# Designs tried in a protein design run: designed miniproteins, single chains, continued (2). Part 80

Each design is a single chain, and the fold is of that chain. pLDDT is the mean over its residues in the fold that is shown.

## One batch from the design tools (miniprotein)

Design m6759
Fold by ESMFold2-Fast:
Structure m6759 (fold): chain A 75 residues (1-75)
Amino acid sequence: NEEKAKAAIEAGVELALANPGGKASVGDAIRRAAERLGVSPGTVRRAVLEVYGSEEAFSRAALEALMRRLHAEAA
């Protein structure tokens, strides 16, 4: 489950970086991660909820990961 949740975080960060003027939705991040892992979006969504407890907590973790990526690219 942690691996699936991590894939969703990575997908969310990539979507945000590809569209800086837009906002990646939780559903978009979950779908992209599901495609990469070869599982259903429902499987990834369950992993996200089990690891983070809520979609709000997941969104905060994704934002934190995005900020870390932007700092790494700027350095």
Scores: mean pLDDT 75

Design m6760
Fold by ESMFold2-Fast:
Structure m6760 (fold): chain A 98 residues (1-98)
Amino acid sequence: SELEEDEKLLREIKEKNPKAGEYLEKAREYEEKAKKEKDKEKAETLKLKALIYQGKAALEAAKAGLDISEEERARIEESIKEAEEALEKGLNLAEMVK
């Protein structure tokens, strides 16, 4: 079962790199919430939060010895920043009652 394999992998990551494991757990939680969310704008907000935590997990794994290129690291950091900016813009749009 893929679900059982994912749970085992998450535990192994958490044991070796607790912070990366915490971020992956948060990302998974937001992805599951997004799938259950009927409001498209709220679902997109949850997906952006999942993306941010996935990126943070990858950066923590890199610190623990996962060899990623400087270009790949910069791309992950840029992706996190863009997702955070999209969240802020989405909140401002909601306040404007468009």
Scores: mean pLDDT 75

Design m6761
Fold by ESMFold2-Fast:
Structure m6761 (fold): chain A 118 residues (1-118)
Amino acid sequence: DEVDEIAKKIYEEVRKYVTPEEEALADRLFEALTKNIKLPFPKHLLRTYYLLLIMYLRSQGIDPSKIHPLLLATGEEAVRFDVLLYQGKLTDYIPIKPEVAKALKKLLNNQPVTLEDL
C-alpha cells in the first residue's frame, strides 16, 4: 500500500529528530490510546503524530514523562499542537522538514500524497 509506505517514510524522517527515550514514549502513547480501537489511519502515520506531539511538548518545556497519557494527548498544549499542525505552523517550533509536515497534513485529511512529495 503506497499510503503505508509514505507514512513509514515520514515516520523514519521524523524519528531522526528525537531521542530514543522520546520515541519509546511516543510508542507507549500510541499503544495506550489505540488499544482495542482500530483507527482508519496507517500505523506509521499515528506513530508519527505522537512523536511530533512529544517533540512539540518538549519545545514548550513540558516533560511528557510526568503527565498521564490521556492528559498528554488531550491537554491544552496538545490542542495547541493540533491547531499548529493543521495550520502548517508546527515547523516554527520543531525541526522537521516543511515537506514532511505538509505530507502529514495531507494524509490526515485523506488527500493524495506521493513519495516525491517527501
Scores: mean pLDDT 73

Design m6762
Fold by ESMFold2-Fast:
Structure m6762 (fold): chain A 97 residues (1-97)
Amino acid sequence: MEEIEKLLREIAELIQTPRNEESIKKLLEFAKKLSKEEQEDLLEVLRVQVESLKLYEEAKSADKEKQEELLKKMEELAKKVEPKVERLKKKVDEYIA
């Protein structure tokens, strides 16, 4: 749980959106409803999101060749966690029903 909160705050800082304290609390409450295995899936997804956001920031100042490399890496990361995202989406649907 503490690790999930840390990653959510890091994501909020990176995207600079109004994903504020209230949104973080709601996501943490949802995370508490997950099993340990589902929490591990969420941690992996959040870690990938943080890495992807960092790669995106690096790409902004990179040359064309490095941008292509970074974009490919982001695509590979997204593909890796796709099954975990689908499982978590099902749990979100159960939580809000």
Scores: mean pLDDT 76

Design m6763
Fold by ESMFold2-Fast:
Structure m6763 (fold): chain A 63 residues (1-63)
Amino acid sequence: LEVTTVATDLETARVHIDLLMKYTDELVIAKSLDEPVGSAKNREEAEELIKKYGLPVYLIGKS
């Protein structure tokens, strides 16, 4: 199962990260659907990727 969301601000990103990490096995941060910038194992790693590559981001949960 793959779930994709978009975040334009950090508060929205945090909510979506927490939800995707509960219900999927892998979280991928991407600048577009075909442009992944990294995988995150926890919220801290996801926020570091967002800080490095900038908002907005796609948040992709994979199972």
Scores: mean pLDDT 83

Design m6764
Fold by ESMFold2-Fast:
Structure m6764 (fold): chain A 77 residues (1-77)
Amino acid sequence: MLTLEEIRRALDDLEAAAKSLNRPLPEKFQQLREAVEAGDEEKVREILKSLSPEDQAILAGAAGNREKLAELRAQML
């Protein structure tokens, strides 16, 4: 499972990339940021479970962690 620190770094990278490309960050990633900043692990877990497979792949890619994407999918089954 992605740690709060890994999620925070991934979100920072995604926000920077979105800003540079003049694209909006998906609303669920904004909600995830809010939960991470609050330190709410339960809320973070809830949001991660609600992410589409595409959004999960984006987050895992930003974190450099294909292994963590597999762990997230295992928790959703």
Scores: mean pLDDT 70

Design m6765
Fold by ESMFold2-Fast:
Structure m6765 (fold): chain A 81 residues (1-81)
Amino acid sequence: MEEAEKLAEEGLKLVTEPLEKIANGEVVSKEEMEKKIEEGLELLKKAIELYPSEELEKKLKEAEEAKALVPRLAAEGRAAI
């Protein structure tokens, strides 16, 4: 349980931090954003394997959607290339 909670928290932070920066009008490198979201997705998947939860599964889907937005955010100049 404790390990799964820590992995879920770290995963969510990695996914949300670059998106929050962009929402605040900051520019984040495309490479950094992709790397952080991918790491966050991997941690969330591992957390779900250790402790399956509908809440975590929803967060994983939200993170996957966020990853799909990265190419668009880069094209719009909201992520540095």
Scores: mean pLDDT 73

Design m6766
Fold by ESMFold2-Fast:
Structure m6766 (fold): chain A 83 residues (1-83)
Amino acid sequence: SVEDVVREGMARILSLVARGVEAAAAGDYATALAYYREALAALEDMERRLDALGDVPQSVRDGLATARADLEGLIAAAEAAIA
């Protein structure tokens, strides 16, 4: 179901983001970047699974767009910190 895909996907994304944030707090921006990229890949996997199901509520699609923007921001910040 849409609910199961979102629940499982978001749990994975949040776990990866938390690990990335912990790495960034320790000054390990390379590890943080790796976790944020894995989180983005998990988001893209969730989007593909939802597209295959169809009938996805607009609120869910809006939430995915926000999550993508947030992850892209985290990736950009980690990349800048490495440079």
Scores: mean pLDDT 89

Design m6767
Fold by ESMFold2-Fast:
Structure m6767 (fold): chain A 81 residues (1-81)
Amino acid sequence: MLSPEEKLEQRLKELEELKEEAERRGDSGTVQFAERAIESAKKLAEKGTEEDIKKAVEGVEQAIEALRERMEELRRREEEA
């Protein structure tokens, strides 16, 4: 089982990859949303408590879910381009 810190690191990497994909697709709104989620998670992790890190992981996971839904919409548009 991954520690909360290791899980946060993996989820942040995934969220950053989704942000980069959104940048390539020209979706500034998705990029801004991802940046805010990353910033919030990093701020929680800086506090160094296990509970704050768990909250950061949950927040990042929810952000990844929202971004994936939005990215599917963008994929449909790019298939037409």
Scores: mean pLDDT 77

Design m6768
Fold by ESMFold2-Fast:
Structure m6768 (fold): chain A 84 residues (1-84)
Amino acid sequence: MSPEEILERGRRLAREARELAEKLRELKETVTKETVLKYIATTLRLIGLALEAKLLLKKGEELGVPAEGAKEAIKIGEELGLKV
């Protein structure tokens, strides 16, 4: 993976993490029996994204590339109680 690809993927993960975090907060306020599956699916997506960000961060460290977007995505997940 090139340094440019790591930076681009980091930015994508940060953007997606922000979007999922907002969606999860909204779903948490309106959780019903009908919406619980959507809440679970959104939570699983954010967990998967945080894991992808953790892998990207490790790859960036190996190549000496700052993966700030990946760090932001991981932080968003942790702030929502998702430890990855």
Scores: mean pLDDT 76

Design m6769
Fold by ESMFold2-Fast:
Structure m6769 (fold): chain A 70 residues (1-70)
Amino acid sequence: ATDEQIEAAAKLLSEAFGLDEEEVRAALREIVAENPNASPVELAALLSERLGKDLDVVEAALLLGKAGIV
């Protein structure tokens, strides 16, 4: 994923779930770097765990895909 895709995803996720955009961006950068072959659903589950929030994994995965993180 590109930096622009991560920034777009962080914005969409923060708006949808009421999260801090900077915290989502930082977590997502690390998760994507550690898991380069993960599916959007796997990334969404890892993000939920990293943020300590019970996110809607299906909705989060759809937003990751919309941002171009596939």
Scores: mean pLDDT 83

Design m6770
Fold by ESMFold2-Fast:
Structure m6770 (fold): chain A 113 residues (1-113)
Amino acid sequence: MKEKEIEEKTKEVAEDIARAIRRELGDEELARLAREALLKASLEEKETIIDNYEEFKKNGEKVPEAAEEAMRLMGRIIRRAAEEGGLEEVARGVLAGLAKAANLTEEAVKKAE
């Protein structure tokens, strides 16, 4: 992706993830930290986040229950990262959480009958 496209898509993804954290976990501060960390991530991290989020969103429409479970797991990973320190740790938590969420929803789609 072009840098400008990555920046625009990252803003949308960051807002969606923050909204999901607020709804599922009720943690306004965690939502704010996740959004800030995503906006300040490197271009390579932003591109990976966008790719994993688009895959998660696409698969989640087919397996809503697995998507909710994956979102809760991502929230726990991000919360743990926030407890350990600053925005860099939170950004790594989002990357790890989204990768696991994408994998869980992909596996759920493959098992759906």
Scores: mean pLDDT 78

Design m6771
Fold by ESMFold2-Fast:
Structure m6771 (fold): chain A 108 residues (1-108)
Amino acid sequence: DALAKARAQARAALGAAVDALDRLRRLADETRRYSRRGDVDSAQRYYREAERASREALAALDEALAYASTMTPADRDAVEQGAAVIKEQVRRLLDDARREYDRLVRRS
């Protein structure tokens, strides 16, 4: 069943996006932790890793949405809604880490 396969592929891609989001959350936390300690080198390394995790999450969402384009409208809407929630969480986590890192760099 082509529809069942598309649903499985979209679900797997959303799962990959969630895994990347979880990595981003940990890396954003480390960026904030080292930024608050004044450790510029560690904060920069973790922030770069956070940016990479952000890109991985967004790429996985694009893959999920590509599979969703081959589904029923109801299945597509569900994937689009899930992707929108993850995308907003990625944006907020990266923005929060960036602001803490920027404050450290500006004080240095």
Scores: mean pLDDT 88

Design m6772
Fold by ESMFold2-Fast:
Structure m6772 (fold): chain A 81 residues (1-81)
Amino acid sequence: MKSYAELVEEAIAEGKFDEVIEEYLEIVEKKEKESGIKIPEEEKKKMKEELKEILELMRSLPADTSNEEIEQKWLEELAKR
């Protein structure tokens, strides 16, 4: 019923990350079926942790931060690893 974008906005505002993470994994599983590529469970667990970190980053930034600035900040965090 709600779009994924709406769930992300609610998660950022309220700190309800679990719902966004679950919807993201459902999208991933759908793409696996469409592409015929199987992602291992260990990688899916890693993806959950990475998405949680992205959501925490987005929540720490001002509400008027652009999507491009959020993506840039996330890339900077990934580059530090």
Scores: mean pLDDT 69

Design m6773
Fold by ESMFold2-Fast:
Structure m6773 (fold): chain A 63 residues (1-63)
Amino acid sequence: MKITEEQLEKLEKGYKELSKALGEEAAKQRTARDLAELGASEEIVELAKKDFEKAFEKLRKEI
């Protein structure tokens, strides 16, 4: 996995903005797809669909 700290920060900010604009369900799905495109594991992608904050914490422990 080659996700950088900068990419994680951008995704977290984007998720918060999207959840306010589009609703939390849509924001989770879009952010999970972005994580998959960045090379996140399927486990992380599935976790992000259910709980983005936990997925983000798990990713930070891996970098």
Scores: mean pLDDT 76

Design m6774
Fold by ESMFold2-Fast:
Structure m6774 (fold): chain A 97 residues (1-97)
Amino acid sequence: DEEIKEQVELIENFLENLKVPKDYVPTEEDLELVKKLMDALNSEGIDKKAFLKRLAEVVKAYLEGKLKDERVVNMFYTLALNPELKNELIDRLKSLV
């Protein structure tokens, strides 16, 4: 599915190029939100295509300066600063292509 591939590539490129504030340190709440995201992608009861589409839409909102949810922004910062978590997310998303 070409659309799925484009959505995965958008998210991967976004996380690789994301400029995290130098003084940002992930909180326990930020790490829990990342864990919930990973658990959702591993769940057999979730529409993974719809989840990927929503995640891509949130990334586009950030790139357009429209994302106002600081919790979601901090989740992206946490992923960008943690190569193991970032790579795990990207590998899971690539499995949907």
Scores: mean pLDDT 83

Design m6775
Fold by ESMFold2-Fast:
Structure m6775 (fold): chain A 68 residues (1-68)
Amino acid sequence: SDEERMFRALVEALRLIAEGASLDEVLDRVRELTRDLSPEQQQLALALARGLYTLPREEVEALLEAAE
């Protein structure tokens, strides 16, 4: 589903953030993973990924554990 695809893109964003990736690298990967979604869904995924990038490391790690 589109919702599952978006969720998996955001989990991958969290992994990249935890590994120290730049914001541009995170956003490029989210764009790639959501390529087949609507423009509105891609914009939402990118906005959410930007939000995740601002989180403290401890919160990123907690979200990754909860998602996996």
Scores: mean pLDDT 85

Design m6776
Fold by ESMFold2-Fast:
Structure m6776 (fold): chain A 94 residues (1-94)
Amino acid sequence: SSDDISKSQGLNTIQTMFSDKSDQAIKVNPYDKDYAVKIIQDSKKIITSVDPNVKPLMDKMIDAVKKGDVDSFKKTSDKVKSYINQKINDINQS
């Protein structure tokens, strides 16, 4: 819609950075612990600069990977995905 177009310039940049980095963190292989932790930490720096409220969830993902708790990693990744999707929806409705 024309309203979507008028909101696009700044919001598209934020949405792209937020979505791309969150997807990268969510899609890591938790069994490759060192690589997974690095990717989640790198993604966390960018994501938390956009929305600091996601920091506790990203920290839980890192802790789960470090502990080898794949089930907790998957549950926390699902929460991050839900949070990001809700945030994008809220921005689009604003």
Scores: mean pLDDT 74

Design m6777
Fold by ESMFold2-Fast:
Structure m6777 (fold): chain A 71 residues (1-71)
Amino acid sequence: AAPPADGEVEVRELANGAREVTVRLPAADAAAAPETGVGLLTTPEGPWRRLVFIERPDGTRESVALPDEVV
């Protein structure tokens, strides 16, 4: 298994048979540090791609599709 980075990792199983891995990097414990959540979705269907979800301090989430660099 891939070693998780320093942070909180949440793994969810999707009904589609895919696994959604959400890695929440712990804030630096700064007085006004924003919380950044990273969600990684890996689906074996079609081309192998990685999706990154960024959660901003406003609570808004953005899904970012990254190109395949690990192939």
Scores: mean pLDDT 42

Design m6778
Fold by ESMFold2-Fast:
Structure m6778 (fold): chain A 55 residues (1-55)
Amino acid sequence: HMSEENKKFIEEIEKADPETRKKLIDERMKQLGIDNREAVERAIEAYLKEKEKLK
């Protein structure tokens, strides 16, 4: 189970175009104090693939 914030963030990422996705990731990174965008993007991609496999 995911936190409500993570669930909402992932849903927004799934619907977003590439430019909007970058903005959403940037805002999320600022909220969490994360500087490595590549790591965040890879984690999101891995999560989406696993989520699709489960559902």
Scores: mean pLDDT 71

Design m6779
Fold by ESMFold2-Fast:
Structure m6779 (fold): chain A 74 residues (1-74)
Amino acid sequence: AEEQAVEEQYARLRALAEKAEAALAAGDLATAEEYLRQLLREQGWSEEEIERYLALLRAAAAGRAEEARRISAA
């Protein structure tokens, strides 16, 4: 019974992770952040830890956009 509950939870977490990954690949950070918030909450992260992680994710995305702009301008 517990083993099945863990497997169901794992399946839900995997589905959220796959949706977040697809949104990130599409450049849809808002959708990716929503799925990542759900995933991290399910994993027991605090709201402060989630916001810190998402802030780092946003900074990384902004850095990639800046790099792409510099390459295009060269």
Scores: mean pLDDT 74

Design m6780
Fold by ESMFold2-Fast:
Structure m6780 (fold): chain A 93 residues (1-93)
Amino acid sequence: MESTQKTLELGKKLVERAKKKYGEEIPLGVAQSIAGTAYLQLEQGRLTPEQAEELIDEAAEAAIKAYKETSGNVGAAGIAGTDALARGLRKLT
């Protein structure tokens, strides 16, 4: 079950974190997808808070890289972010 309101809050926080930590912009929709997915796994007891933060950071870095390499392609950023999340989840299983 997804909390839409919580996903929006987490997405906005990830956008601000990316600006402050990396000096880079991440599209809000991509940030919501990354943060919301990690939060859902955390809520279901599949991740610890620390694991969720690591996965979010890895996915955000992958999304930012793809976004820059594709000159602002939001779809490519989303694919790269979700791929990084899937790899991180497999590593933790």
Scores: mean pLDDT 77

Design m6781
Fold by ESMFold2-Fast:
Structure m6781 (fold): chain A 89 residues (1-89)
Amino acid sequence: LAEELAELLDVPMELVPRDLPREYLLGYLAMLASSQGKHVDAVPGLTRLGVSGQATIENTKKLLAGELTAPEVPRERIREARLAAFGGP
């Protein structure tokens, strides 16, 4: 599923933290798609999160910044995801 979503949004699989729960994974992919100029409304499951695409992106940014507590996601994985999305080579 993560691989299928990465291909659908044209996001490299290496940038996708597979260990994230599906709702955070969808938000992370929506954020990456938005940063690349892609339409986030096409991301599956955004309505299931009960938030608009904009709010989902903002919540995902807060998660990656460590401002949200996600007990299912180790802090190290959140840091890796942030570096993959915003860090250089």
Scores: mean pLDDT 54

Design m6782
Fold by ESMFold2-Fast:
Structure m6782 (fold): chain A 89 residues (1-89)
Amino acid sequence: MERAREEVRRLLEETLGASEEEIERILEELGSAELVLRLLQLLPVLAELRAAVAAGADPREQMERAIEAARRLGLPEEVIAAMERELAA
């Protein structure tokens, strides 16, 4: 548990430049360091999505690809449902 939390803090700091306060808030909101690690595995896909949209790609199509990647990574259904709600908006 301590090792997983420390790994999550390190990855959030390196990937997002997140402050210690932001990291603790994220861990509290998600309730699980394992869930945060799975979300961090989605970050390269989200970075590619942002780059593609900046290059003129359809944001909706890119969001659908991100949702599919989240499903493949085994993210919880509530996280996938939140992403689908954003796509539907």
Scores: mean pLDDT 68

Design m6783
Fold by ESMFold2-Fast:
Structure m6783 (fold): chain A 92 residues (1-92)
Amino acid sequence: SAIEEAIKHLEEARKAIEAGDWEAAEKHNQKALEALKKFLETAPPEVREKFLEELRALYEELAASDASEKEKAIAMLEGLIKALERAKKLLE
């Protein structure tokens, strides 16, 4: 599914950032964004709205944080993965 594809690429991007491989992380993020776009185009409105609300809250929390760019990037990817797993459960 598009959600499972997005989660897979976000997990690979997180591992790449942890290893200091920002080029690999960018390639995986691009593939994750393509899968995320497909998910958002096909998801029921209620699932889409909940996902976008969680994403907004995550973005605002990280924007207010004084953590490093690397820590913020990892936290964003982990938060996106958790939000997508919750969305997947709502579609089951």
Scores: mean pLDDT 86

Design m6784
Fold by ESMFold2-Fast:
Structure m6784 (fold): chain A 68 residues (1-68)
Amino acid sequence: DEEARKRKQEELERQAILKFSESGLYMMASQSYKIAGDQALSDQYRAKSDQYEAEGQALLAQAQEIAA
């Protein structure tokens, strides 16, 4: 029903927010290593940031499908 659907949407949105927060932290780590001259670690943390951003977008897409 509508109430159960809304709860599932809210849970997916909450999970997406956590993924976006983690993505942001990895981006900050990437920048810190770049400033320190560690390009390999900078690239590694940038890749993790991109992965978590993609996971967050997928969760939002699932929430939108439930809302439809």
Scores: mean pLDDT 86

Design m6785
Fold by ESMFold2-Fast:
Structure m6785 (fold): chain A 86 residues (1-86)
Amino acid sequence: MEEEELENRLDEASFQTLDTDNDGVISKEEFREYLESRPSLPKLSDEEIEATFKKWDKNGDGVISFEEFKEYLDESREEQEKKKLS
């Protein structure tokens, strides 16, 4: 379906934006730098960045794979859908 294909492509594009050295994973430094470099929103504390990174890094290896990143985004979409139904 177009919706699934679009979401997958957006996830992949977002991942590639974060993966600045193109090694196939997002390091904590790349993740922090990405969040801090965006002019659009908001100054997260170091604690918030760390908590978000650990939430995405489900296997605890210190990097975020594309699969982990996509799972997090899929969960975020489900939360948005639940809000629409309530």
Scores: mean pLDDT 66

Design m6786
Fold by ESMFold2-Fast:
Structure m6786 (fold): chain A 64 residues (1-64)
Amino acid sequence: SSMQQKKLEELFNKALKELKKAKTREEQLQVILRFTREMVEVLGEVTALTVRYLQELGQVMQEL
C-alpha cells in the first residue's frame, strides 16, 4: 500500500542519514541492525493483515 511504501521510504532515508553520520564500524552496524528490525516489524504487520483478510473472505464464502 502507499502508506506502507512511505513508511519504508522514511525508515530507509532515516537509516541513510544516520549511516552517513556514523564514524565507526560499530556505529554503522548498529544503524543497519536497527533498520533491519524496523523493516521486519513492517513486514510482520502486512503479513498479519493479509491473514486476517483471508480469514474474513473464507468466512463469507462459508456463509454463501
Scores: mean pLDDT 77

Design m6787
Fold by ESMFold2-Fast:
Structure m6787 (fold): chain A 104 residues (1-104)
Amino acid sequence: ASPRALAFLERLAEILSREPGLRVERVGSTLTLTNRYTPEGTGILERVAELLEEYPGLEVERVGGTLLVRPTERFEELVSEEQAEELLERIEEAIEAARANPLG
């Protein structure tokens, strides 16, 4: 993955690691999010997956309670710096929304 894609994953991992309902692991260009099956963790994982899936420069794989996120070789072409910043902001907003209403 490009340096910009790796920097994006590092920032995403940092944001999500603040959530006690999620286990966050980053190895190289792969970010793994595991739901600990709290109401908050379930809502956050679902909303994060939906947001990341909007961006064709990111590959998102859902396997039960686990989400795998990988930037594609086309990340820099398909996701601008502005779009990456906007996505991170939307994720922080989605986390706040899931905390306020984890099942709605």
Scores: mean pLDDT 80

Design m6788
Fold by ESMFold2-Fast:
Structure m6788 (fold): chain A 118 residues (1-118)
Amino acid sequence: SLLDKARELFKQKKYEEAIKYAEEVLKTDPNNIEALRLLVEAYFHLKDYEKAAEYGDQLEKIVKGKKFESYEEMADVYYSLGIGYYAKGQLGDEEAKKKAELYFTKSLIYRAIVEGEK
């Protein structure tokens, strides 16, 4: 699938190529959480803070109120949200800096739960 290609390219640190496939996924599935996470983190690696922040805002809107099946997924989602809001903070949004700290803290808590269960 296009999402599988985006994920593999991201793992290979081919961020520009991963973005192309993830954006194609969003054309048919605009609320795809994994595609949005890949876009936030890939644009952040490319220092495109405006795009990372934009996709971070979109990701937050989608995940607000959603229940996830696994703590691993929650840790990953909150990490991507932390990255997106950190990028927004780099653009001068002081409130976004505090929100990034909160999301990174939530990611660490869910990661610790996963490590404790293993």
Scores: mean pLDDT 87

Design m6789
Fold by ESMFold2-Fast:
Structure m6789 (fold): chain A 89 residues (1-89)
Amino acid sequence: MKRVLGILVSERESGLSGEEIRELALEVVRRARAAGVELEVLVTYTSDEDRPTAEALAEELRAEGVPARVAKVRDAAEAEALARELQAA
């Protein structure tokens, strides 16, 4: 069964740079795929400052054959709820 992985891109909340967020997210996805997990990734962000990082991450994931979507959310709780909704569909 496909699993939905939600990633919240926020430099302010994570304390990481956009580049560090992108590298960590790619590592997590690549490890899961290596373990045989079928993934769809939901890339979320709260601030327009994080949008370029979220969009770049989604494009890199799609280039590697991973379905990825980008969505703006108000907070981490909305990001988690949206990821769970996609997993239930």
Scores: mean pLDDT 82

Design m6790
Fold by ESMFold2-Fast:
Formats: C-alpha cells, structure tokens, sequence
Structure m6790 (fold): chain A 98 residues (1-98)
C-alpha cells in the first residue's frame, strides 16, 4: 500500500502513535501502520531513493523508538500484522537505535 508522505505530517507522528496507544482505533492504527510500513520498505529496499521527508520520518521513529515498538506490538495484537511483518519491523527499529 502506497501512502503519500506529503499527506502525513511527520512532526505529528509521535502524537498520533500515542493517541493510537491510549485509544486503540483500527482505522487510525491501519493508517499509521501503512505509513510506517512504507517508510520501512523504502529504507530496506531503496535507501538511496529516500526523500528528505522520509529521512526526517526515520529520525522521528528513531527518537521515539519505544512508542513505535509498543505501537507495532499493538498492531499485531489487533491482527493488522503477520508475525513475520512484526518481527521485520521490530528488527528494523532495533537497527535504527544502535
């Protein structure tokens, strides 16, 4: 799924994740997960093609890694991620924080 990065305010991303953690809503969680998954796939398969906005998103994820880790676990519990997708995202998060 391609979520346009231009349609998501990267600076509001930690607040949106916190909102999803406090009041789990499947539509909000799916929207945030789709964005995170898009950034993850770009970083994994085409890092040389990352825009400045995508790099800023990665920095925000890195600076808020604990919140994103909890969000990934929540998304898995909600049935929005396979076990393999969850493991891949968590491994990527660990790599970003090292």
Amino acid sequence: MIVPISDIDVKELPERIEEALENPDKELALTLLSFLHHVYLTAKYAPEKMSEKEKEAIKVVRENAEKFRKFIELAYEMGLLTEEEKEGLLEWLDELTE
Scores: mean pLDDT 77

Design m6791
Fold by ESMFold2-Fast:
Structure m6791 (fold): chain A 77 residues (1-77)
Amino acid sequence: SEAEALAAEAERLLAEARRAAEAGDVDTAQKHIEEASRKALEAAALYETAGDHARAQALLARMGAEIAEVRALVASQ
């Protein structure tokens, strides 16, 4: 589905953001965090529209936690 594709893309972008943050590339990490956040919100909105509130909430919780971890790495630079 489009929601699943967007969620997968958000996960991929967060993995790239984490690698960039670990390498000290703050600008690249921030760019990928912003793009991942946008895609995750779009995926969650599609799940909500389909009536899958549980999946939308689970996605937002998981993505929020991962984004917070990468942001903490960026803030530590």
Scores: mean pLDDT 86

Design m6792
Fold by ESMFold2-Fast:
Structure m6792 (fold): chain A 89 residues (1-89)
Amino acid sequence: RLREILAEHPDATFVEGLRRVLDAEGYPLTDDLAAFAAALQEVADAMGLDLDLSAPTGHYLATLSDETLETLYIALRYALQHEYPHLLR
């Protein structure tokens, strides 16, 4: 489901793509996308991933494995629930 939701809007930024996945899975974010992007960057950095968060979602669908995307998403969701709960509605 993660890849399928991201593939619906491949021209959207990766930040916006992940926000849509979170919303679809019942984790709606506040309007503070800059704080969300910073949280995503911290999670990516902890995983050793060099992400350009302004790059289109389709770029990461082509370059990241399904395992890496799933691991990043799970780590991001965990961080939002435990470290950044103020970013969740």
Scores: mean pLDDT 80

